# Designed miniproteins, single chains, part 84

Each design is a single chain, and the fold is of that chain. pLDDT is the mean over its residues in the fold that is shown.

## One batch from the design tools (miniprotein)

Design m2912
Fold by ESMFold2-Fast:
Structure m2912 (fold): chain A 88 residues (1-88)
Amino acid sequence: NMELLERMNEGLVEILRNEYHASPEALEYYEEGRRLYLEGKLEEAIEKLDKAIELTDNPKAQALLQWERDVVQGRLRAKEREEARRRR
């Protein structure tokens, strides 16, 4: 559900900024990754999320970002499987 993911992303940005004091650079990569995810560019979204994780010092913030990365990775694998079925 994209709407639930959007809500979670909004909440995560707020937590990362206000609770974990994530850098503007880390937040920029995170938001770019989210935008790419919405555009269906899942591989590029993962690359941006990996950069956000790399720039994040707080272990709790890293865990939240890693969880979102795993969600995007799962969607990528589902998309690849669907495309393989359509072309077969």
Scores: mean pLDDT 76

Design m2913
Fold by ESMFold2-Fast:
Structure m2913 (fold): chain A 67 residues (1-67)
Amino acid sequence: GNEKLKKLRELLKGKETVSVEEARKLMLDAGFSEEQAEKAVEIIKLLTNGGETATPMQVLLAARSVL
């Protein structure tokens, strides 16, 4: 498995939803680059129909897509 994705999964444990800003921060904390986090935020916006919050599953799906 990818170590960055594994770290992100751990950081998302216990969260029902996160804001798009928090999702970006957690991706950076997990070791994703600024460019990867920015691309993932755009994918999250598509998955949420422009919503300001995302589920852990949506964040992880977006993160996988930018690896």
Scores: mean pLDDT 84

Design m2914
Fold by ESMFold2-Fast:
Structure m2914 (fold): chain A 118 residues (1-118)
Amino acid sequence: LEEVRELVDKIVEKMEEAAQAGNADKLRTIASALREAADKVHEAGATEVSNLLRGMADAAEQAAKHAEAGDKEGVERYLEQIRNLADALIRAVEEMTPEQREAVVKALRDALEKIDAA
């Protein structure tokens, strides 16, 4: 559980950093990595977490569009949505089996590695 919190916090931090830099390409890379993570955790039966990861990916893609447009208010709105979804994800993980938690940890770790490589 603590490892999931740490990984989620790091991913959110990278989204906030990319948004502050106006780096739409990085936000799209993060969105792609989160969608891949969502697919992996869905295969493990963690449907709620998968849906929340897809929501975060969609919000990251919207933040990228608003960043490209120079719309700071729009970017901040989607960052707030990302934080709310991240909080919901942590709560959802608390109710999961150990096997499902391990799948989430692996998927988030793989996503963070891809985000760091880009």
Scores: mean pLDDT 88

Design m2915
Fold by ESMFold2-Fast:
Structure m2915 (fold): chain A 71 residues (1-71)
Amino acid sequence: MRDSPESEFYKLAGEPPPTRPLTPEELLERTVRVIHAILGEPLPEEPLSEEELTELMVRANKVLKEKLEKE
């Protein structure tokens, strides 16, 4: 899907959207990387827990919604 919400995350992080459907593991990895880039935070050395990822998604969603509403 070309105009999915996920594609906006990639644009905000300065990364291209994936050229193929991602596996759940690949999607999770890219989502974490993109969100950290959007928030201006460094990538964690350890994988995030599902709870930490949920909190990160809430923060990123707030930023993304603000940027999308301006466009």
Scores: mean pLDDT 64

Design m2916
Fold by ESMFold2-Fast:
Structure m2916 (fold): chain A 91 residues (1-91)
Amino acid sequence: SAEERAEAALREASAATDPLEAAALVARGIAYLGEAGLTAEEALERALELVTNPAAKAAVEAALKLVKEGVLKEIGDKLREIGDKLDEELK
């Protein structure tokens, strides 16, 4: 199922040693959760439970905060900026 594919991708992200590979796997997992019918908030909350990579976890937490504040719709580019900024700060 899409949820099973999402869980597999997020678990693989937690084991990834390459930060870019971890980020790509987190994005893939979130996309599969969306395919399974989850809202952006639900998908990000599920990803936060399964991701253990610190940089990826921080990016998911930042995205979830923006979704809960109802601002994600207007700030897709800003969300990417925040993810990039967290990646730079967590090097």
Scores: mean pLDDT 68

Design m2917
Fold by ESMFold2-Fast:
Structure m2917 (fold): chain A 99 residues (1-99)
Amino acid sequence: SAEEELKKLKDRIIETLKELLEKLEKGELSKRERVLFGASLAVQIIQLIVLKKTEELTPEQKEEIEKLIDLLNELIDLLERGEVTKEKVEAALKEVEKI
């Protein structure tokens, strides 16, 4: 079901964001790692867009997905600029929890 797919995608996004947070805390976020995290988040955004287009999700779930997509796009932009912060990653983690 779309709801089960959304739960699995939520878990994958949380895992990606936690790994990013750990790298930021250690000061070990290389340019290559910024590109790889950005690519992972971009794929996850595409998967969220696909799920949002299904008839199986509630309007509330679709609205929370839209908010998460916006925040993940902001993180990708910050990753590309080398300006990603712990606070922005933690904000994205909080938004994922609302889904």
Scores: mean pLDDT 86

Design m2918
Fold by ESMFold2-Fast:
Structure m2918 (fold): chain A 60 residues (1-60)
Amino acid sequence: SSELRKRIEEETNESFLRMNASILLLQGVPKEVVDAAVEKARARGETSFSFLEALVEELL
């Protein structure tokens, strides 16, 4: 169903965001900045690491 496909997409996107957030935290980015970047990326429908890095740079 369309509902199942949407749920799979949302779960996959959330997994990518969590993985990328973990990498940024391991690189020493403050948790507050990482959380803000993840929320902005989610609002824009963006999941790429490069986009998250750009948002982190904007927030620092």
Scores: mean pLDDT 81

Design m2919
Fold by ESMFold2-Fast:
Structure m2919 (fold): chain A 65 residues (1-65)
Amino acid sequence: MTPEEIAALSVEELKKRLEEIYGKKIETLQDVVDLAIELADKNGPLEVLQLAGYILAKHLGVRPE
C-alpha cells in the first residue's frame, strides 16, 4: 500500500487493512501501539509500521512524518 492510498483511507479502513494483513484485532490506539512495538522488535516490514504510524497520527491529529 502506497502513502497516497494510506492517505485516502479512513481510520476504520486502515484498521481493517492492518487486521487483514496480520490477523490481529485493532480496537484501541493502545492496540495499534502494541502492534507497532511488536513489529519493530521483530524487524517487521516497514509498510506495516507505516500503516500503524498513520493510524496513530490520524487519531492524534498530527502529521505522520
Scores: mean pLDDT 63

Design m2920
Fold by ESMFold2-Fast:
Structure m2920 (fold): chain A 74 residues (1-74)
Amino acid sequence: SPAEEVLKILEEMLAEVKAAVAAGAPVAEIQAIVDRGLQKVQELLKKNEFSKEDLEEAEKILNEVGALLKAAAA
């Protein structure tokens, strides 16, 4: 399922962001991880239709990533 591929990309992105934050990586490096993951997700969204439930699950992961990025910038 394209939705499963998006969630897998987002979960891998979240894991990589968590590892980078724990390692004290610069905000610019963490942002580059996020930008790369979001580019892949946007390509899949362009080509496929997603349910509201799949989009809500993706939004939860993106909110966690955003919170980690904001905390790293503080």
Scores: mean pLDDT 82

Design m2921
Fold by ESMFold2-Fast:
Structure m2921 (fold): chain A 120 residues (1-120)
Amino acid sequence: SMEERRKAIRATAAAIRSIGIEIDITNYLFRKGLSVEEILERIEEGLDEEELERARKRLESAEETYKRHPSNISLSEEEIREMKKQLEEDIKTLEESEASKSELMVARIALRLAELLLEL
């Protein structure tokens, strides 16, 4: 139906935004001098075992990219709070749709990374 198509489009947009926010936050954490292991230790309590394994693989890949192409990204507390709010809304959209478990996991990892930044 047209409504199912609209739901799929909203879920796709939510998934793409979550990936973009995760990339920005991860680059900023690396720029602040955090290692993959330090990030994982700090986000562990907010994620299940499968989400933690996914986070490790994504962070290791992101660290390799950051080493080759360092980012000068800077995020204000206000920008991080808006990213967190957007992720909370996008997670609800993904949960209410037929979004893949993988897409939902990325959004949840991104949310925990945003929460970590607000604790620093």
Scores: mean pLDDT 88

Design m2922
Fold by ESMFold2-Fast:
Structure m2922 (fold): chain A 73 residues (1-73)
Amino acid sequence: SEEELLAALRSPDLGTVLAALARIGELPDPLRFAEALAELARSHPHLRPVLRYAAAHHHNPDLRRAAEEALRA
């Protein structure tokens, strides 16, 4: 569920965070997560490197855009 994915993004385990971000990129319309990712990035600075990696390298252009928007918030 979306709630489980957002909880996984807040995990101290980097593998769990990366798996959650990858799954969001496989969902329809990952841009809908941009606001939630921005809020998480502001509250949890440790996610910023993960979001920078996604913005530069993820195969889904919509997730790249969502991550880039999150980092600008």
Scores: mean pLDDT 77

Design m2923
Fold by ESMFold2-Fast:
Structure m2923 (fold): chain A 62 residues (1-62)
Amino acid sequence: SPLEQVQAQMRVVALFTDKLLDPSMTDEQLREQLEELAETYSEEVREHAFRVFEKLLKKEEE
């Protein structure tokens, strides 16, 4: 549902915020954390969450 997609997007943003506060966290570890969270998501919500995650990873600007 659209609401679940928005909630998943907010969780992805929270993961990137946690990464900014934890200098030891790698992109791989962040992806693994999202993968664990996504186990509870529907396929559609999972795809949306990972799409947002990949876009944020590729962003060159702050």
Scores: mean pLDDT 77

Design m2924
Fold by ESMFold2-Fast:
Structure m2924 (fold): chain A 73 residues (1-73)
Amino acid sequence: SPMDRRIAHLEVVKGLLVAAIYANEMIIQGIRNNDSLTDEQKQARIDALNRSIRADEERVAELDREIERLRRQ
């Protein structure tokens, strides 16, 4: 149905955001283990990545609410 195709599209978009969150969490672990960076440099980069992760998590939550609304119809 058109509704099933819309839900499938939103689930694909959600999957891409979840993958981006995972990739950024892996980058943070790499930064934490990088002995060439100062603690100040590590913190600045980690803070920027955490802001990106939070924005993506908020968007995932919005998509989850939309998918739930569509599934209830």
Scores: mean pLDDT 91

Design m2925
Fold by ESMFold2-Fast:
Structure m2925 (fold): chain A 78 residues (1-78)
Amino acid sequence: TEEALLRIEEISEIEDPEEMIRALARLIVEYPEQAEVIREVGTSIVAAKLAEQEQISFEEALRLAEERLEAAVAELRA
């Protein structure tokens, strides 16, 4: 949905990857029909920031982004 994509763009402006993850988790809960797209685009954006800030590979950052995002989603649904 256009709204979910626009909100991902807004979330991409957040400097703190942890804050981005929480925002993306909330977006997934709000738009469950778009969860797959939000995960794909959102985790890539978080991974890029994590790789830059932590000086790790994009592949490692992507694993961390996925793990942290799913943990945040689970916390919101608890």
Scores: mean pLDDT 82

Design m2926
Fold by ESMFold2-Fast:
Structure m2926 (fold): chain A 106 residues (1-106)
Amino acid sequence: MSKEYLESLKDEEFALKEFEYRKKLAEEALASDDPLTAAQELYLLYHESKFLSPEKQKEILPILEKALKSKSEVVRKVAKEILKELAKEGDEEISKKAKELLEEYE
């Protein structure tokens, strides 16, 4: 393997590790009594997911569904805004699931 190929793999591995860490932060924030932190972590998770493969971006959908069930209006609003973006900009499978979640939760 060339040095350039190995460096590319390290960059991808780092991005995936950051994404997994961000998913954990979003899940923990959603379980907390801090709706502003939860809202911020959802936006950061969505932003990072936009630079990953569709398979990886799809992994945020269960977290967004959990956010739609939040008692916080702010958290639910942020989840709906992200789902509207995914419905417009996402891969076919992601767009379809985002639309389904928006219809179910208004």
Scores: mean pLDDT 80

Design m2927
Fold by ESMFold2-Fast:
Structure m2927 (fold): chain A 61 residues (1-61)
Amino acid sequence: SSSAQEEIAKLKEEIAKLQEELRELHKRYQETGDPADAEKIREISEEIERLDAKIREIQAS
């Protein structure tokens, strides 16, 4: 359905934003070694995995 496709598109857009943020945080962490950046990297990585799981669930239904 169009609504399912729209939901998947929004989730993919959210993942793309998080991946961009993750790349910026990795660059910062390589330069600073800030433990706060390491924690944020983990949190964003986990959120990306959650969103990917949602996409797979929608596609499987």
Scores: mean pLDDT 86

Design m2928
Fold by ESMFold2-Fast:
Structure m2928 (fold): chain A 99 residues (1-99)
Amino acid sequence: GEELIEELEKLLEELEKIDPSRLPEVLAHLARLLAEEGGISDEEREEILRLINEGRYEEAKEKLLEILRERKEDPRTRRAVERAIEYIKKVIEEAKKLL
């Protein structure tokens, strides 16, 4: 469980180094994706989206990772994080092509 969350964190850090302007849209998409897959609750999704709307992107990222770590033993959260990782990998590949 922890290894998947560490991979997700590393991918978010890689995205920030390539194109930090994409972090808000990616975090918002991840919050929605993770809630739809049952990896986080609807209330947790709304909290992350609120932080993003307030321009608090680092806090949104940290809060999302904290929630996922608390739920790391949940199989639904594990599957949701795997899908999140696939999404971010595609975003990073697209961002690299624009460099």
Scores: mean pLDDT 85

Design m2929
Fold by ESMFold2-Fast:
Structure m2929 (fold): chain A 90 residues (1-90)
Amino acid sequence: SEEDIDKVIEAVQKLKPGETISGEELGLSEDLKPIVIKKLDQPNTYEIYFTKETDVEKLVEILKALKEKFPDAQIFVRGVTKEELEKLKK
């Protein structure tokens, strides 16, 4: 949704190197809650982690919006287990 997109855009703007934020912390829709966004040490570089429980079609919509808003951003997307995702949360 546009609300989910806006929340993720704001998170990406605020994240400092090494910081993470989860879809739960952002208050995303239920099917997007199982994600974690991490700002890497490299400039404008982020990783987004998702699980088999994540709605991949909605995640792709978010990724398109992020690329449009931040064309210079390098965004890596990684499928992980639920256990791995929990370890990535703050």
Scores: mean pLDDT 86

Design m2930
Fold by ESMFold2-Fast:
Structure m2930 (fold): chain A 65 residues (1-65)
Amino acid sequence: MSLEEQARQAQAELEAMREPVLQFIAELKALVEANAPASVLQAKIQEAEALSQRIDALLAIVDAA
């Protein structure tokens, strides 16, 4: 697979992740506003960190092309 093809696929994946990421952020904000237990907030933060790392990896592929 070429770097250009990998970059195109990475951009498509980033676009597909937009709605799930925004939904995750909204859910985390709602939990904070509701004073959810620390364990629930920690779990959501870990999920957000995993998504952030995936986005960074995809951006690195796009930037490398």
Scores: mean pLDDT 80

Design m2931
Fold by ESMFold2-Fast:
Structure m2931 (fold): chain A 69 residues (1-69)
Amino acid sequence: SSAEFEAVRRKLAELSKANTTSSDSLNEEARKILEHLNLPDSLALEVAKIALGLARPSPELAARILAAK
């Protein structure tokens, strides 16, 4: 849902501010995907879940991102 997506994205932004030095690469990639690549919300949500440690990166997700871009 939109609320779930926004909650995860907001938490990613808060984690970025709190742990910039330890999470820089993941937060930078997730931010680019969310803000600059105009991915469908479902793909952006999956990237945010990975940054929060709720999901693992996968070749299938990478293929989806490439196809959507």
Scores: mean pLDDT 57

Design m2932
Fold by ESMFold2-Fast:
Structure m2932 (fold): chain A 65 residues (1-65)
Amino acid sequence: MKELEERKKKLLEMAEQYKGIEVVKVEKDKAYIRLKEKDPTKQSGLDIAAIGAGIETGVSVEIVP
């Protein structure tokens, strides 16, 4: 449970940093994020954010539409 709360906090901090990212849901071993604005030029930033969160939490972060 603490791991999920730490992950949620980290993802929310990342969403605040990029402003255009929405956290869809967080599960035991997987988190789902998406870009609020469907802007292809911001896709690389979203991918980097997902990789960073995965490294820090030790679990999969997936980008959803």
Scores: mean pLDDT 64

Design m2933
Fold by ESMFold2-Fast:
Parts: C-alpha cells; structure tokens; sequence
Structure m2933 (fold): chain A 103 residues (1-103)
C-alpha cells in the first residue's frame, strides 16, 4: 500500500541520518555497523509484512551487506575517507529509496 511505502521510505531516511551523524561524530565502527544491521532487519520485516516482491527483499539484503563492507573498509581516522564514505552511503541509500518508491 502507499502507506506502507511511506513508512519504509521514512524508516530508510531516518536510519541514513543516524548512520551519517555517527560517522561525522567519530562513533566506533562496530556501532555504525550495528545501526545498518538493525535497519536491514526492520526493513526486511516490514517488506515481508507488506508482501513485497522477492527482488526488493533481496535488494535490501544486498544493500545492507554493501554498506557494512564500505564501513569496514574505511579508515575512520581519516576525515577525507569518512566524507567519501558518507557520500557513498548517501548515494546507495537514495538508490534504495527510489527502488522502494517504484515498488
């Protein structure tokens, strides 16, 4: 439903903000990864409840794995690398939001 799509988008946007804020504040890598994992689990639960297509469920799973890999590869002590990470996460998350809206 349109209401379920709105809830999914709002959840993704809220979680993106939390991840970005934690990266900017220099939070531990493990804490940032935990936010992504919790986000992925909540999104998957809502998608299954809404009867979303398997392709979208798989996209969310792959999205979460990709964000975790990016975070784990980033030198969090380097401001330039942190800023690049924020840009990559923002891009990937906006792509996910677009896919959810098209569903």
Amino acid sequence: SDQDIQRLVELVESMQKEVVDKIKSGAPREEIVSVVRESQEKLLELLRRAGAPEALIELVRTWGESQIELIERTDMSDEFERNELIEKITYNTNELIAAIKEA
Scores: mean pLDDT 85

Design m2934
Fold by ESMFold2-Fast:
Structure m2934 (fold): chain A 64 residues (1-64)
Amino acid sequence: MEEEERQKQLEAQYELATAASDQMLELARYAAEKLSPEEGQKLVEEAEQAAKKIKEEMEAKLAA
């Protein structure tokens, strides 16, 4: 099997997932400014946890 093609596909998926996660984090922080401090903090925290999990799972796939 072509490891080069597999690596390129995983890297593209990782970049897409990372870009989407970063965009969601920026939107969450922006929205937090409009919400109550409690609701804003929760929104940002959930977005940060989701982004971190996605990045860690993609890194694990790249290492496999």
Scores: mean pLDDT 77

Design m2935
Fold by ESMFold2-Fast:
Structure m2935 (fold): chain A 76 residues (1-76)
Amino acid sequence: SARREAEERAIRRVARSRGIPESTIRDLVRNADEIARELNAQVLAKKVEPELLEKDIIVGMVQIHVAVEEVARRNE
């Protein structure tokens, strides 16, 4: 599917830019909902772990790249 292909390209781009293995980025993307729920709970408790925030940022970078490709596809 086009979305899965866009996600794979986004994972490769983020992995290359951050120097993180593609498998690690895929694991983060797979656990995106869990990472978001845990981060939201920490925000409500006013105690955010930097490592959890970094994971959420990485997931967000993948999602932004996918969204950019989706917008580019719609404007062709």
Scores: mean pLDDT 86

Design m2936
Fold by ESMFold2-Fast:
Structure m2936 (fold): chain A 87 residues (1-87)
Amino acid sequence: SELVARYREAAARANAEQKKEYYLEALRLLAEGLRALTGDEELAEEVLELGRDIIEGKISEEEYLARWAELQARVDAIAAEREAAAA
């Protein structure tokens, strides 16, 4: 059925776009949280760029995981410095 095939294609596209929107919104909130916690605008921008790149298919999953690990390590280092300063 041509109607069923067109419906499935439209639903798949709508679902993909909705997932992208949810991921981008989650990344924006994460970036805002990092900016508030660290004061590091560049770190927040890198998080948004990384998320956009993976969602748009511009980078591989392997590249994404590697870059995310680097960003997470930088966040952990800032958190550790703040804990040490508070002690």
Scores: mean pLDDT 71

Design m2937
Fold by ESMFold2-Fast:
Structure m2937 (fold): chain A 62 residues (1-62)
Amino acid sequence: MEELAKKFIEDVQSGKIRNVKDVEEKYPAPPSTIIEKANEILKPKGLQIGVGPHGILLIPLS
């Protein structure tokens, strides 16, 4: 899971993953599970994965 979450973060940063559907099609795990693990990795960096009307973005922790 950790390697999938790291790849997911890179794919979000590069624009290869734009929305939840892209995660469902390209990743062998549920989007919620990948996002949760990605947020664990990003929290020490002051970042998080945001899901909203424009899809999936890497955003600062409030």
Scores: mean pLDDT 78

Design m2938
Fold by ESMFold2-Fast:
Structure m2938 (fold): chain A 55 residues (1-55)
Amino acid sequence: MEAIREAAEELVREIVADVEQLRKAGATDSEIQDHFLAQVEKMQARIAELKAQAA
């Protein structure tokens, strides 16, 4: 439980920082959305992996 929460919190923090950095660089909303969706997909895959290891 704790490992999944820690991993999710760290990933969310990284996504927020990346999104803000992209906005400062003049990235479009579409580019930011694509980046966000890709990161969410990676987070879901990692959570599924941790759950499988815990089973």
Scores: mean pLDDT 76

Design m2939
Fold by ESMFold2-Fast:
Structure m2939 (fold): chain A 66 residues (1-66)
Amino acid sequence: SDEEFAKEVAEEIRKEYLARGIPEDVAENIAQAAYWVALQALREGKSKEEARELARKTADDIVAQL
């Protein structure tokens, strides 16, 4: 399902940022934003690849502002 894919993308991003030393609460907030972006993209008919790219871009943009 779209929700399962979005959750998978969010979990990948969360693990990656935790491994980079980002605090757990911040990594969770980033993952939640990534989940929502991926889910919206899929619901709007975008591909899984495009949804993943948009979610990653959102996560990177948030980290760049820290």
Scores: mean pLDDT 86

Design m2940
Fold by ESMFold2-Fast:
Structure m2940 (fold): chain A 90 residues (1-90)
Amino acid sequence: HMKELAEKLKKLADELESQANRLETRAQHVRDGGEAASKAAMEKGDLERAKAIREATQQDVATLESEANRYRQLADELRKIAEELEKKVK
């Protein structure tokens, strides 16, 4: 039944959006931790360590944000499919 499939796709989209939100929260936590660690290294005069921490943090944050964006794109696609299925069940 197309209506049941549409409901399942909407639930999956909601779950993917929830996963994206969790990844963004993790990205913020990684960013905050990296900034604190980089600042501590700079205060000790270790500019090379501070740079390495910032680069590693930027890479980790970019990976998490990229994953979050992919989950959101999939959620949007699933919602569009669900809307099309609902239109056919009128």
Scores: mean pLDDT 86

Design m2941
Fold by ESMFold2-Fast:
Structure m2941 (fold): chain A 95 residues (1-95)
Amino acid sequence: SAEKELEKIEKELIEKKREKLLLALEAAGLELAKELGPDREEELKERLVEVAKRLLAGDKELLLRLLEFGLEVAEKEGKKELAELLKKYIEELKK
């Protein structure tokens, strides 16, 4: 089950304090929800598992892209503290 696999990955990211990966996965969820719409939840979960596996395998380009998307969303929604955290992680990854 994609749902169970995703829940397991998310729990492991939280327990290991893999905050950059967790934020990137949350951003991917927002991007996929926008692309697929509300009626394709199973496909969304399957694609999130694929994204999570790529992030865990060290796909730095995907990580950076997703954090940049997450920053755009956070800024548009006025989530100042989240936006500042995302900016810091993006700057660290670009060095």
Scores: mean pLDDT 86

Design m2942
Fold by ESMFold2-Fast:
Structure m2942 (fold): chain A 80 residues (1-80)
Amino acid sequence: SPAEQEAREKLEKAGEKIRQAGALYQDLSTPERRAQAAKLADEAARLLEEAKKLASPELQSGFQQAIDDAKAFKALLEGL
């Protein structure tokens, strides 16, 4: 369905942003790198929240865990 396609696209975009944030996390030598990693984690969390709204009830807990993990990663980056 169109909703399933939209959910997949949002999940793929969120995964790409987490991948980019993880790459930045390997070298947090500047405040600018930390800020960019935190921004990517925040953007991933928002995309996951949008994908969760399109997800079946059975997948809700899995999406919530992914959202919580992305938010925790952002909080970790902002606390450095």
Scores: mean pLDDT 84

Design m2943
Fold by ESMFold2-Fast:
Structure m2943 (fold): chain A 80 residues (1-80)
Amino acid sequence: KKLSEEELEELLRRALAQVASSGRLNASTDIDSLKELIIEALQNPQPPAPVPEEGIQAALELLKQQPDFEEFKEEIEAAV
C-alpha cells in the first residue's frame, strides 16, 4: 500500500507525461486541476507519448512543494 519516494516519483512522472500528451499540462493549469488530471491518468493508464521532460520535471517539483502533498500521496496510493 505505501509507496517509496522513488516509486511515487515514477508514478507521478508517468501520469504527468500522460497529462502533457493530452495538452493539459500548461502554465494556465491550476494545481487542483492538475492533481485531478494526475489521479484520472493513474486510474486510466494509457501508452505514454513523447513529451518535454523539462515540463514534467517542473510540474513534479511544483506538486512536491504544495503543503497538501502528503494528502495527495495518499490519493495516489488509493488510485493505484
Scores: mean pLDDT 74

Design m2944
Fold by ESMFold2-Fast:
Structure m2944 (fold): chain A 99 residues (1-99)
Amino acid sequence: MLGESVLNTTDEERLKAVEENLEKLGLPEEERKRALEAARRAIELGLAPNQVAFAARLGLSEEEIRELGEITELAKVDEKKAEEKAKELLKRLAERAAK
């Protein structure tokens, strides 16, 4: 249902769950801030809880979160193409993490 660009109660609950998990991991404050921002953006794009958690853990950029959202929508109509796109994204993220 329409919440426009404002987070609804369910989205706020999802964000709180991510925040609690990050606190339990004992991450540095700057990493927690990036993870929370990534989670918030993923929630705003309507991504599934698993995708939100993934975005938070890897500290995805706004562009990468948008790409993840596009892959998620593609998976509903073409699972094989979505898998190929997901592998390309994961490869780029792994290459960045290796630096």
Scores: mean pLDDT 69

Design m2945
Fold by ESMFold2-Fast:
Structure m2945 (fold): chain A 73 residues (1-73)
Amino acid sequence: SALDFTKEQFKKEMEKKLPELKEKMKKMVEEMKTASKEEQRKMTIEMFVMMADMIAEAVEAALKKRKEKLAKE
């Protein structure tokens, strides 16, 4: 189904980005251990923004792949 195809493409796009995001977040968590409370708050927001951007990019890529598949049928 189109939904199963889109889910599989989303998973593949996420799998490509997850290792880099995981390393960036791990580094940010280590930096937070010595950061001020205000800096920790800002860094937490930045981590959520990075996750949101990654999810948005993965969704856009999956939808583009779905459109390409439908056009070729």
Scores: mean pLDDT 80

Design m2946
Fold by ESMFold2-Fast:
Structure m2946 (fold): chain A 62 residues (1-62)
Amino acid sequence: SMDEYLEILLQQAEEMSKTLPPDLQAQVAALLEQARASKDYDEQLALLHEAFQLINEYQKKS
């Protein structure tokens, strides 16, 4: 289901964010909390994409 898919993405983003410095980890956590609070699937997905973008950009430079 869409809810199960969203939970999988949230869990993956949380796990990947653990390798980030504290400031970026806090930014990702804020995006994930906004995604959880949203009632709009498109908004939830956009927030998740922002979180993954932050994670990926940091990992490319590290």
Scores: mean pLDDT 83

Design m2947
Fold by ESMFold2-Fast:
Structure m2947 (fold): chain A 81 residues (1-81)
Amino acid sequence: EKELKEKKELVERALETLRGLAEILPESEEKEKLEKTIEEIEKLLEEAENAKTEEEKKKALEKALELIEETSRWLEEKGEE
């Protein structure tokens, strides 16, 4: 329970950061890709909340965390430092 709650909090904090980045980015393919990824992560959070088992919740949260890591690396490659 607490482990899943901690993962959910990490995903939620990362989503807030990504949304903030999307707001300041100029209209571009990068912004469009980021917005689509944010939507996908939000769907995974919803899936985790609606999951009937802890295993399903864990899988959804782990997928969300993977997308967050991939997106962060991609943004770092496209942006600065």
Scores: mean pLDDT 78

